# Designed miniproteins, single chains, continued (5), part 102

Each design is a single chain, and the fold is of that chain. pLDDT is the mean over its residues in the fold that is shown.

## One batch from the design tools (miniprotein)

Design m19766
Fold by ESMFold2-Fast:
Structure m19766 (fold): chain A 64 residues (1-64)
Amino acid sequence: MFKELEARAGAEIARHLGKDEAADKIYEALKKGDVEKALEIAKENLSEEELRAAEQAARVVMER
C-alpha cells in the first residue's frame, strides 16, 4: 500500500513538472499492479528531492 501511494505521488509530481509521458508510464505500471516498475520509472524521471516529496505525501495519506 505505502509504495503504491508513493508511486502515485511521484506520478502527480511528474505531471506537475510537465513530464506527462513519465507520469502516464507510472500510471500504466500501477494499473498492471507493478508497483516496483512504477517506482523505477519515478526514480528515473524525478530528482532525489522530488522522490522525498513523494514519500512524504504518501506518509501523510497513510497516517490519516
Scores: mean pLDDT 79

Design m19767
Fold by ESMFold2-Fast:
Structure m19767 (fold): chain A 52 residues (1-52)
Amino acid sequence: AALADEVYDAALRGLRAGADPAFLERALAEAFPDAPADVIQAAVERAAAEVA
């Protein structure tokens, strides 16, 4: 729960700052090593939808 929200918030900030989604997925995997890949991908997809 809290971890997924932290990953989403970080993804949202990164995309709003102009980060590339693919780079952001890699950066989030490094920053949140305990987060499953599915959680990171879902967070980036949700953030991308929010900033579009």
Scores: mean pLDDT 80

Design m19768
Fold by ESMFold2-Fast:
Structure m19768 (fold): chain A 81 residues (1-81)
Amino acid sequence: SHEEEIQRLREEIERLLKKLEEAVRNNAPREEILEIMNELVRQVQRLAAHVLEHGTPEQREEVLAFAREVEKRLEELRKKI
């Protein structure tokens, strides 16, 4: 259950990242790009909160590393808008 939720949230975050990268490449309106970024940040925070409450130490470490990678990619994308 918790492992399935972690996997589901990771897949949703990866989907949102691809959507965001596509929107940036296609020069979508800045407001639309920011909405996708805000949703992505919310999902990352949700994933982090979930593993802090329900995850093993190993799952917490893996998810926090994943969250940092996502944040780095978001910073790079923000520079393009």
Scores: mean pLDDT 86

Design m19769
Fold by ESMFold2-Fast:
Structure m19769 (fold): chain A 60 residues (1-60)
Amino acid sequence: MKEEEIRLLKAAGRGDIDEVEELLKKNPSLANAKTPGGKTALDIAKENGHEEVKKILEKY
């Protein structure tokens, strides 16, 4: 997995709105990144209750 993909997945898990927006603005395809278990950044944000990050990711 590429470093930027890992960064997005971790930021979604933390609820780091600024990092999520910055990464997706630079590379929108990062929204398609999955963990080894098949979870997207959107799935992780939903599971951790990060509503604002979830709303950002739903646009991609």
Scores: mean pLDDT 81

Design m19770
Fold by ESMFold2-Fast:
Structure m19770 (fold): chain A 63 residues (1-63)
Amino acid sequence: SVPVSELSLSQIEARVRKIIKEVAEGKNMEKTKAELQLILANSDDPRIRAIAKVLLEEIDSMG
């Protein structure tokens, strides 16, 4: 299969930045969690995966 990261890296980065902002503001936690899980399922970029995992742990720790 074609690597998704090569085709849409800038779009994925923009989505990650938006998600970071939403988590920091404590808004839309359930929607943000779902988006982070989707990123982990579809992204092979280790940097993006690491960020998504940290954000998921942050959301989980907030209850």
Scores: mean pLDDT 68

Design m19771
Fold by ESMFold2-Fast:
Structure m19771 (fold): chain A 99 residues (1-99)
Amino acid sequence: MKELLRQDAENALRAAPEILKFGEETLKKVKEAYEKGDVETVKRILARDVNALYMYYLALEVIASLVDGPLAEQLRSIAEEVRKIIDEVVKLGDEALKK
């Protein structure tokens, strides 16, 4: 049981760079859409890209709760970075929709 959980955690950790890159690209896209007044792109990002990031955040939190030691801390650290990206994208999206 513990070995399978560690493999799931290691797989999640290996996926982290690509998800963080996707998050950074999502943040860039929402900033560009905000600056251009592209409300439809903002709505699409909030509906699709933010949901994808949030699902990854939840998966990291769940796996981190099931493992121990430094691996759990690494997963929670990545989850916190993903959450900060989500919060910034949502904040910018909300401001764009007010215009």
Scores: mean pLDDT 82

Design m19772
Fold by ESMFold2-Fast:
Structure m19772 (fold): chain A 70 residues (1-70)
Amino acid sequence: GDLTPEQAQAIKDARDEGVEEFAKRNPELYEKLKSQSSSPGQLRVLLIGSMSVEEVLAMDERIGAAMDKA
């Protein structure tokens, strides 16, 4: 079935938190990518693309937990 609006928002919020935590742990990379980005959306894509497999899996676990609670 389709995601509920609450589930869609929970996924977005969990992903946003995962990306923000990655940026806080990698401030030099964040500033470099921010200077190369023309939009917040492009910066997000570049940040996600710079994550390790372990960091992506941690974000996926957070998204799953948020979805289950929504």
Scores: mean pLDDT 75

Design m19773
Fold by ESMFold2-Fast:
Structure m19773 (fold): chain A 59 residues (1-59)
Amino acid sequence: SNEEARRALLIEALVNAAIKTGQVSRPLADLSEEEKQAIAAQMLARHDIVVYPFDPLVV
């Protein structure tokens, strides 16, 4: 199962979206895995992202 790899890519995409929209001021490389997961969960819970960039059929 590639579920862990897909989850990691989704988390990274959500964190990058948060950085790009100014919700996070730190670069991706400076964030711990725990911080990345927390940011990704917050983005999903708040619906603050545009979901179409994360659809594998439109990428």
Scores: mean pLDDT 68

Design m19774
Fold by ESMFold2-Fast:
Structure m19774 (fold): chain A 72 residues (1-72)
Amino acid sequence: SSMKKKIEEEFEAIVKKQITLPDSMPQERKDRIFKIYKESVKMQVRALLKQGVDLSSLNPIMQELVRLEAEG
């Protein structure tokens, strides 16, 4: 659905802002690093949801990522 795609894009945009890669780095390498990092963050968010962790104990960025994953 279009809503699911929008939520995924918002999640990806937040994750992308958490890393800064040098302009001198080849684009292929940047894309690979971002993909690995995004997959790691998704696993972490899903683990937090499964554990039923108190979201108020998380930093604001992680709280938003958990909300987006739960809505997607």
Scores: mean pLDDT 83

Design m19775
Fold by ESMFold2-Fast:
Structure m19775 (fold): chain A 55 residues (1-55)
Amino acid sequence: SVKEEILKRLKEMLKNGVSSEEFREFIEEAMEKYKLSKSEIIDLAYEAGKELVEE
């Protein structure tokens, strides 16, 4: 699914240590491309960070 692909991509970006600016830019771009709401993308970003910390 689109949300799962975004989540996976966000986790990869965090693991690779991309800048906060690049991370935010991707989030904003994903919202526009996939027509996600602000709450949806915030939830995905939170889940990505949480899973990364858990590992």
Scores: mean pLDDT 77

Design m19776
Fold by ESMFold2-Fast:
Structure m19776 (fold): chain A 59 residues (1-59)
Amino acid sequence: SEEELIRRAGTVAANHLESQGRTDEAAAVRKATDEAIKEGLSLDEALQRMVEAAGGPLD
């Protein structure tokens, strides 16, 4: 499902940010992921919100 894809994308991105010591950005991405799922957003819209929450690209 799209919800499952959003959850996986957010988890992978947050874990990657955390591995780089970007703990605050990781927390923001996790929050954005939860909010996107709650709002029923598309994967594309969810990814945009995650990028905004992180203050930049997720990679």
Scores: mean pLDDT 83

Design m19777
Fold by ESMFold2-Fast:
Parts: structure tokens; sequence; C-alpha cells
Structure m19777 (fold): chain A 81 residues (1-81)
């Protein structure tokens, strides 16, 4: 489920995504269009429970950087729901 995906990604990144939500939001606001910005927007959508929006952002991240392992992992996990 979404909660397990959030927990796995938090462990993989070494951060508590739910506790760092404001820092992720600040990063999105401060950053121009990039793979990392779309990855961050996808993580925010995931934290809000919006799976469809999260998938869209992770696909955009991979279009800019196809080798982004975090975006690849997240997209695979979300599409298997």
Amino acid sequence: DIDEIIEKVSELLGIDLRKQKEKIRAFVEATGESANRYLAEGLLALLDGDVEKAIEYFEKALKIDPNNKIAQFLLEELKSL
C-alpha cells in the first residue's frame, strides 16, 4: 500500500518523508524544472495519497533523467498497486 511505499522510500533516502514535507515543499518552490523537482513533487503527491499525480510526476522525472533509480523504483511500486 501507499504507507509501505512511503516507509521504504524514507528508509532508502535516509529521511522521514512525512516529517520533512515542508522542506520538500520549499525545495519545489525554490527549484526550476528538473528531474529532482519532479521527483520532489511526486513525493508530495504520494504523501497526500494522490497516486495518479505521483505517477505523472515520476514519469516526468524519468523523461528528464532516465537513470534516476529512486523515480524508477517509485514508479514500479505505484504501478503495481
Scores: mean pLDDT 82

Design m19778
Fold by ESMFold2-Fast:
Order: sequence, then structure tokens, then C-alpha cells
Structure m19778 (fold): chain A 97 residues (1-97)
Amino acid sequence: SSSQQVRKLIILAVGYVIRGIGHELDGDLAGALRDYEDAVRYLDQAISLAPASEQPDLLRFRGLVLDEAARVAEQLGDRERAARLRAEAERYFRLAS
């Protein structure tokens, strides 16, 4: 069912976020950024399949992951990428409201 698919995609996204945090703790900022970007891709799939009632929480979660990705990009010295990711996060927080 679509609800099982949405749950699976959310679990995958959470798994990538946890992996990204692990990479940050190890000092692998590039690996962390890649994991957060993978989490965002799974959240995009979940959002496309989720019922309207679940959309706001998923949009907020996506925004939070993008803010973390932006912070890591900034630490890597990629200010332009960080700014783009932060602007995208802000758009998703507005969509969730």
C-alpha cells in the first residue's frame, strides 16, 4: 500500500540522517553532507506519496535536514551551497505552515 511505502521511505530517510550524524562525529563532513542529501531524496519521495494530513510534518522534517546540510556545507567552506540549502529549507518551512 502507499502508506507502507511512505513509512518505508521515512525510515530510510531517518537512517540516512543517523548515518550523517555519525559521519559528522567522525569528522567526515563530506560524507555527512552526502547522507543528508540522500535523506532529502527519500523525503521527497515520501512527500509525493503521503496523504495531505501527513504533508506538513514531512515538509518540516525535510526543512530540518536541509538546515543541517547547509550547516555542514558552510563548515566545508561552500558558502554558496550553504545559502542555497538554507533558502530551500526556509521555503519548505513556509509550505509546512
Scores: mean pLDDT 91

Design m19779
Fold by ESMFold2-Fast:
Structure m19779 (fold): chain A 92 residues (1-92)
Amino acid sequence: ALSEAERRAMAAAVVAHELAFEGREELARAIHDAALSESEKGAAASVAAVLRLLRERGEEDLIARIEALARDEALLRARIEELDARAAALLA
């Protein structure tokens, strides 16, 4: 089973990819870069960096979206599968 920090990190990555498909590429990249900047310190540190970035930008709805996905493993899995299918369709 994934830890809470690992689920939150996956949820943040899912939200970043969804934002890229929605045309919010700059914000998607900023989330990805924030996560990577602290990745060597572990999942909890990566998540903290992402949440700080979103809070500084006033993106409270995205913080809520990440937390909702992190609490619902089945929903998180379904969203990952949907993104994988969308990415595969773009490459076909």
Scores: mean pLDDT 84

Design m19780
Fold by ESMFold2-Fast:
Structure m19780 (fold): chain A 92 residues (1-92)
Amino acid sequence: GPAAERGARLAERGAERAGVRAEATVEGTRVTIVVRGASVPQQVAALAGAVSAEYLGARAEVRVEGDTVTVRIEAPSPEIAGLGAEAVGRSL
């Protein structure tokens, strides 16, 4: 829904402010954020953002492949999915 889409966009904006590019995709209550060219500190920051999403009631997984970080958020609602995605972007 609109809340998850807004959170995904805020995650992309957060990545841009951190000097990296992210692409976020929304599928119902799931948000996948792919951050490309992430430094090691940014990889750690993405993990911190994922932990924040879990404190909001979502489930979050982080995968690192080279300098690409994928954060997958699965939430009980689009609103929580959006807040979780925003938390990931804010942490970068």
Scores: mean pLDDT 86

Design m19781
Fold by ESMFold2-Fast:
Structure m19781 (fold): chain A 58 residues (1-58)
Amino acid sequence: GAAAEAVARRAREGALAAGLSEEDAEKVGQMARDGVLRGGTVDAGERAAARAYTLALS
C-alpha cells in the first residue's frame, strides 16, 4: 500500500544519504516495505530498515 511505499522510499533515501551503495540502499528499502507488509505498521517497517542498515554497515 501507499504507506509501505513511502516508508521504503524514505529508508532507501536515508541509506543513500548515509553513504550506502545503491544496491544496499535498495535492500534497506525492500526490508522496510516487507516490514510494513508483514508487521502491519510503519514502525515495523522502520525496525526492519534499521536492522538491514546495520547489517549493511557490518
Scores: mean pLDDT 80

Design m19782
Fold by ESMFold2-Fast:
Structure m19782 (fold): chain A 66 residues (1-66)
Amino acid sequence: QLEKTKKAWIEKYGLPEDSSLEEIKEKMIEEALEAARAELGEGRADELVARYREALETGIRDLPAP
């Protein structure tokens, strides 16, 4: 199931099929930062993205669904 989610994210971002979980997580962080800054403004976006990055880097068990 996790592997299916990984492939879905790879396809969504146009990454190579052999892309690592770390590469997918980096794209998710970039997209989250861009979306958060557009919606919430700089201060709130930075705090939200810092939490998101920490969760992804400290061993989130699963990728969220695309």
Scores: mean pLDDT 69

Design m19783
Fold by ESMFold2-Fast:
Structure m19783 (fold): chain A 82 residues (1-82)
Amino acid sequence: FEDDKELVLAFLRERKREDLAALVEQVAALDTVEARLLLGTTASFIRMIEELQKNFPDEEEYEKLAETLIKEAERAARELLA
């Protein structure tokens, strides 16, 4: 769970999304099953995207997937904090 949180935070900060990094910190502080599942699922998708970037260096698919993941994670995080 801590490793998943740090991976998600690094991914967002690399993209200058400090606003979402703060949101992720708030979600992690909830210490709920839903928060842990969100962070774990998001970390799994980040690992998949990193593998895709390694295999498809000439493709822009990596950034499209990153954008989609960020939008989905933000939506889920805001729902958990509501």
Scores: mean pLDDT 78

Design m19784
Fold by ESMFold2-Fast:
Structure m19784 (fold): chain A 96 residues (1-96)
Amino acid sequence: KAVKEALEKQLSNPEALNYSNLGRLFFSEGTEENLELAEEAYQKAIELNPNDAGAYAGLALVLAKKGDPRAEEAVNKALELDPSFALAKEARLLLS
């Protein structure tokens, strides 16, 4: 509830970092509804900063958890931006 309220508040003054933080928080709760909210938050972070490797890695992890084939593209983009990013490598393992 509080995380959704925080996301709605950020719509009036959006920042890529704030959306990435909200995506991480939604993902940590692990429910189906929160995975959808995490995906939306990371997509907004990418819209504001297309060079955010962390946002792509977070999106990849969410999509991998959902079994979404778009996860592979998000992993590849995160590693293109930062080849050493551990979170993107973790998302790739979930795509097995």
Scores: mean pLDDT 72

Design m19785
Fold by ESMFold2-Fast:
Structure m19785 (fold): chain A 105 residues (1-105)
Amino acid sequence: MGLEEAKKHAEKALEHAMEALRALEEGDAEKAIEHLEKAIEHLEKGIEASTDPEVINSLKGAKELLEEAKKAIEEGDYEKALTLLIAALLSIIGAILDIELLLKK
């Protein structure tokens, strides 16, 4: 089912999303966008690796939130970007936990 691969990509997406958060807090919009793009790429790979509808929906939701966060940064709305990025982080964490539960059963 590719759940191990989906988890690996979700974990890499989480790492990059956290680096984007740090860059945004430091006022480095360019670095934040670079990390968001890498996080989105990993979420896309995680979606491709998974066949579980709940995992796919969580990863797709996180991807949409990160794409909106990127747009907010490009528009100079860093407060909106921060809010969307935190929501995406929580969605990615939820997906990782769901994958871990599926792997244990």
Scores: mean pLDDT 86

Design m19786
Fold by ESMFold2-Fast:
Structure m19786 (fold): chain A 85 residues (1-85)
Amino acid sequence: SMAKERREALLRLIGQVIRMVGAVLDKDVAAFRESLEAMVEIAKENKDDKELVEFAIEMLETLREEVKDDPEMSALVDEAIEEIK
């Protein structure tokens, strides 16, 4: 079912967002990068689902504000957004 596949993809994206928030709090750039790479892959796997891709971009833009004072994390988020677009 396409609806089931979409739900599973959304849950995977939400899981990665939770991991990235944890990594920001811990200042763990390696964990942050790993979760970003996973989000990019999920978005690429589902590139034809415009709403899912838009959700991923919105989450990354929100995280961009959280990491604005960290140049490395900021750059990683910008790279991820460009990869998904």
Scores: mean pLDDT 85

Design m19787
Fold by ESMFold2-Fast:
Parts: sequence; C-alpha cells; structure tokens
Structure m19787 (fold): chain A 68 residues (1-68)
Amino acid sequence: MERAREYARKGIEALREGDTERAIEYLEKGIEAATDPRVIRYLEDGLRAAREGDLDGAIYSARQAIRT
C-alpha cells in the first residue's frame, strides 16, 4: 500500500511539472502496487483524468488515493 501511495505522490509531482506522460506511468504503477479497492478506484479516476488532459481532476483523484 505505501508503494502505491508513493507512486501517487510521484504522479502528482509529474502533473504539477506538466509531464503528463511520466504522470500516467506513475499512476499505472500505483494501480499495480495497490491492494485496497478504494485506492485502486481513485488511481483509475486519476489516470483517466490525466489521459483526458484534466490535470486538476487527476491531481484531486491521486490525492484522494493518498488520503485513503
């Protein structure tokens, strides 16, 4: 679980830097590392938002995964 949250944090950093491609990679790795279905759902929502160019939505969802 902590590894999934670490990837979510790295994804947020990449999104804030405008590196959407790197953010997508981190969010995908976060999903692979996650075991809590709630964390997986938030990371999936973040990944979808990042792919759609919704940076604010992606950051929000990834932050919710960290808080769960």
Scores: mean pLDDT 85

Design m19788
Fold by ESMFold2-Fast:
Structure m19788 (fold): chain A 83 residues (1-83)
Amino acid sequence: ARAERERLRRELLEVARAVADGLAAAGLSPEEARRLRVGLAEGAVTVLRRAGASEEEVREAAEEIARILGLSEEELERVLAAV
């Protein structure tokens, strides 16, 4: 149901915030941190699509995750196209 997908979206946003904070503290190189941020965004999009989210719901969630993780608009469009 839509309410279940909205709950999943909120949980994915909380995970993205926790990962963003953790990556800032982890001492990873900028390139390693970027790869993990992109991978998390790709994973979240895949989970939402497989859970039956509409493309509009997926895009809205992906845009919010991209803002949290500091992904560019170009990186966001690549994530949406890749999965």
Scores: mean pLDDT 80

Design m19790
Fold by ESMFold2-Fast:
Structure m19790 (fold): chain A 99 residues (1-99)
Amino acid sequence: ADEALRAAAEARHEAVRAELAALGVAAETREQLIAAAATAAAWDAVAAGEMTREQAAAAVRQALLAAGVPEETAEAVAEALLAAKDRDEAVAAAARAAG
């Protein structure tokens, strides 16, 4: 069984939940935590010059679909990333779009 993969995913989700709480956002679903985590990672990649915002939005959409998030929700999260002005707005908006 994938105990190690589950533990790693739970640790990442707990870290993201703490980040969202600092931004005034309560993560109520697993989908909100996945969306926030994927968006934070994608934003950091854009800030590092590793990809464009459009590539980051596509990567977030693909990650959410792979995690079992519905296509419509994944699209909404990707659009939230493209519309955001800063990292905190992107992460918070992604979590709201997924809930």
Scores: mean pLDDT 78

Design m19791
Fold by ESMFold2-Fast:
Formats: sequence, C-alpha cells, structure tokens
Structure m19791 (fold): chain A 63 residues (1-63)
Amino acid sequence: MVEDLKKEAEEYRKKANEYSQKARELFKAGPEHADEAFQYTFKANEYMIKALELEKKAKELES
C-alpha cells in the first residue's frame, strides 16, 4: 500500500515535470502560445499537488 502510493506519487511528479517543460517551451515560442502555456502550467501544478497528497498519505501510513 505505502509503496504503491510512493510509486504513484513518483509518476505524478514525472508528469508534472514534463508539463512544466512543455509550458516553458511554449512561453519561449512567443506570446501567441501564452494561453496554451498557461494550460500546461495548470496541468503541471495539478499533477504536483496529486504527488504531494500521495506522499503525505504514505508518510501518515508509515507514522
């Protein structure tokens, strides 16, 4: 259980990083891509929050 939560958290962190990099690339491409860049940024934040929540649950179960 705890190990599964840690694995899922790692997967969400990986997704968050991928979306963050896509957002940065879009911001570099020009202002016409700003809206799409913000959408990727929101997705990255959403995945990061999920990762942190899973990490918190794993710590609570271990403690």
Scores: mean pLDDT 83

Design m19792
Fold by ESMFold2-Fast:
Structure m19792 (fold): chain A 71 residues (1-71)
Amino acid sequence: MEYRLASGYRVRFEEREVDGERLKRALLTTPDGETGSVLVPAEASEEEILAALREHMRAAGLPLGELTLLP
């Protein structure tokens, strides 16, 4: 499943299993095609996913725009 942020970023989730734990990798793609990723629990709420993405964007020096997931 792929979402767009209002700032034009794309977010895609991939299922991962790490050390027997079910996780989702949230793959963030900038409008310029640069990528970053953050791992969240498979059962993470939308709020938890958005918090993880905000932290990743801050750490990567990306603009903190509106973090609304659009289908």
Scores: mean pLDDT 68

Design m19793
Fold by ESMFold2-Fast:
Structure m19793 (fold): chain A 93 residues (1-93)
Amino acid sequence: DEREEVLKYLETMLKIAKEEGVDPSIIERLERAIELLREGKISVDQGVGVLWFGLQELISRGIFTPEVEKLIDFVRSRLKTDSEKQDFDKILK
């Protein structure tokens, strides 16, 4: 179930973001995305987009835990084109 998988990763991201003291506006965005995805109001691809957004914030703060690495791998596996994959890889530098 793709929606349940994305929800699980969003919940993991939210936990990490709260533990690391990420900005409350980002926390609120993650919480809202979880609610909207659970209710079917946004697509799985939109949920992956929110994961990418949260991941960029964690990476910009220098947070590279094993849980974050799993989130990176998951987001990368959902990218559709080589161009999207290259753009994602540039963020990791």
Scores: mean pLDDT 76

Design m19794
Fold by ESMFold2-Fast:
Structure m19794 (fold): chain A 54 residues (1-54)
Amino acid sequence: LSPEEVARAVGYAILGIGYLLDGNEEEAIRYFEEAVKLDPSLSSARKKLEELKE
């Protein structure tokens, strides 16, 4: 993965957290899924996605 792709994945994870704080769980899941697609090793986004799907 390029550094730009990793930065984009982190950006999506941050957006996901923002949507969670706003109570928009559906959008949060979408952004965490995009983060994990770009960087599957991004454990924070992956764990949040697993928590939200339970």
Scores: mean pLDDT 78

Design m19795
Fold by ESMFold2-Fast:
Structure m19795 (fold): chain A 85 residues (1-85)
Amino acid sequence: AEKLLEEGLKLREQGQNLFAQGKYEEAIKLYEEAIRLFEKAAKEGHPMAPRLLALTYRNLSKAYEKLGDFEKAKEYLEKAKALEE
């Protein structure tokens, strides 16, 4: 679980760096991979994984918003809110 969390965090950070460069489509791919790892960590009971999933869903929402995909932006924002209580 901890290794999955560390790998996901690294991918999320790389995605955020690409987002800052305006490379939104590339950032989305890294965020999607980070989400996959955080989902596995959450299933293994890692207490921080749900929070990291929520934060990464918010990153995805913003990236889709920058691409004009408001439908996907809304979808991922709602997924983030569901995890935030």
Scores: mean pLDDT 87

Design m19796
Fold by ESMFold2-Fast:
Structure m19796 (fold): chain A 67 residues (1-67)
Amino acid sequence: SKGELVLRLFELAQTFPDPNGAIAEAARRAGLPEVAQPGPWTNEFARKLAELTPEQLEAIVAALEAL
């Protein structure tokens, strides 16, 4: 589910020394740099994650796993 992908995204990000930077870099590598703007910890970030397709979320998760 999308909720499971979002949970995995946050769990993976927390394994990095800079979780915010890791999410931003992964989003850029996935072709979705706008997802990490204006910043990963804003209400706008949560809204943008909710609007992504499962395929887009999987791409960000895969990019995080490759970092």
Scores: mean pLDDT 75

Design m19797
Fold by ESMFold2-Fast:
Structure m19797 (fold): chain A 65 residues (1-65)
Amino acid sequence: SSDIQRMQRSRDSMRDQLRRVNDIADQHTRDGDFDTAQRNRQTGDGISDQIRRMDQRIQQMRSQQ
């Protein structure tokens, strides 16, 4: 239970980080800084992949109860 809750909090923090990274990428796109926008989107993709793996782990932990 506590381990699942801790992982859920970490996932929520990553979702917040993803939102901020995407907002930064969107701002750079509006400013015409496409290279910086692309790098930030690549960072966002990495965070999204981490969230997906975390969600899978949370589901696995729940199924073991």
Scores: mean pLDDT 87

Design m19798
Fold by ESMFold2-Fast:
Structure m19798 (fold): chain A 61 residues (1-61)
Amino acid sequence: SPSVKIIPNVTSEEDIRKALLENNLSLSWVPALMSSAQKQNLSFPVDLVIVDNVPVGLRPS
């Protein structure tokens, strides 16, 4: 089964950067996550979803 980690109530792009770094993930994911959020018409706060140490997306908090 995949390992799923959810970081709830992320309130800014800077908080996404902090969450990625705290989970040993690359900041190179930020543009993809922000693009996905824009396509889904998401607004902060969001939950950051990580599956098998890969940030797969953002969802509404």
Scores: mean pLDDT 83

Design m19799
Fold by ESMFold2-Fast:
Structure m19799 (fold): chain A 73 residues (1-73)
Amino acid sequence: SLEEQIKKLEAEIAALDAEIKALRAQFMREWLASPPEEHDALNKRYQEQISKLDKEREELKRKLEELKKQLEG
């Protein structure tokens, strides 16, 4: 059903939010533990991972809004 698809997407978005939060926390820990010469590489690596997840999250949000619109019709 549309309601089941909406709940599934909301759960997937929540999971991605949690993963991004955990990744940001891991980045901060590694940043503080690493020498300055590693900082640029760490920033690039984590920004790449976070950007990928953020794009996936935005795609799911678009699908969620489309399904919610179908329930209104």
Scores: mean pLDDT 86

Design m19800
Fold by ESMFold2-Fast:
Structure m19800 (fold): chain A 82 residues (1-82)
Amino acid sequence: GFEESRELALEPLREAEKKVEELKEELSEESYEEALKILKEGREKLEEVEAGKNPDPELYIKIPEEAAKKVEEIIKKEEEKK
């Protein structure tokens, strides 16, 4: 049900967090902190959806995916800069 949708939605955030941690030494401190901020904001948005009277499961999918994509863009930009 909804709980299962939430668990699947958290997967992109967890994978992005793990990737950022693995790349910590390769990323600049600034890019690393920015990526962590994006991931934190994504989690906060999911909590806002959960606090809603009738949470939309589509937002559980969209919000983490958008956060993960932004993190990947930061990583790519960092690689292109170096």
Scores: mean pLDDT 75

Design m19801
Fold by ESMFold2-Fast:
Structure m19801 (fold): chain A 62 residues (1-62)
Amino acid sequence: MPSADEIVENSVRAARDAGLSPEEAARVAYNTTRTLLLFGGYSREEAERIAEEVARRVREAL
């Protein structure tokens, strides 16, 4: 599974390449992170909490 830092970095790069707004980029990062963590065996509560943190970091980086 990619690290949270890796997801943030890749999401920021993809958003810049695609011309996404910070809000759109954060939404994509949230959904991607949540899905990966759920498949990785994290609880729904933990996955959503971490996904929110990743989404916030992506929004702040843009």
Scores: mean pLDDT 80

Design m19802
Fold by ESMFold2-Fast:
Structure m19802 (fold): chain A 66 residues (1-66)
Amino acid sequence: MKITITFTGDPNKYIALVLKLMGDSDFSVSKVGDSTINVTYTGTDAAFAAFVKELKADSDFSVSEV
C-alpha cells in the first residue's frame, strides 16, 4: 500500500516519524520535499490501516492515499 504524508508541525515530530519508518524494513520511504514523504508498506493491510488511522488522527499530518 502507498500513501503521501505532509507534515506542518514541529520538525522534531516529523524527524521521529521518518526515523521510525526507516528503521522498519516493511516500510519504504522516498522524500518528495522537506516535510513531504511517499511511504510504501509491504506488511499486512490491517497493520497499514491502523498506521494510517493513527496519522489521520493527528492534525499535524496530512495523509493522501494513492
Scores: mean pLDDT 80

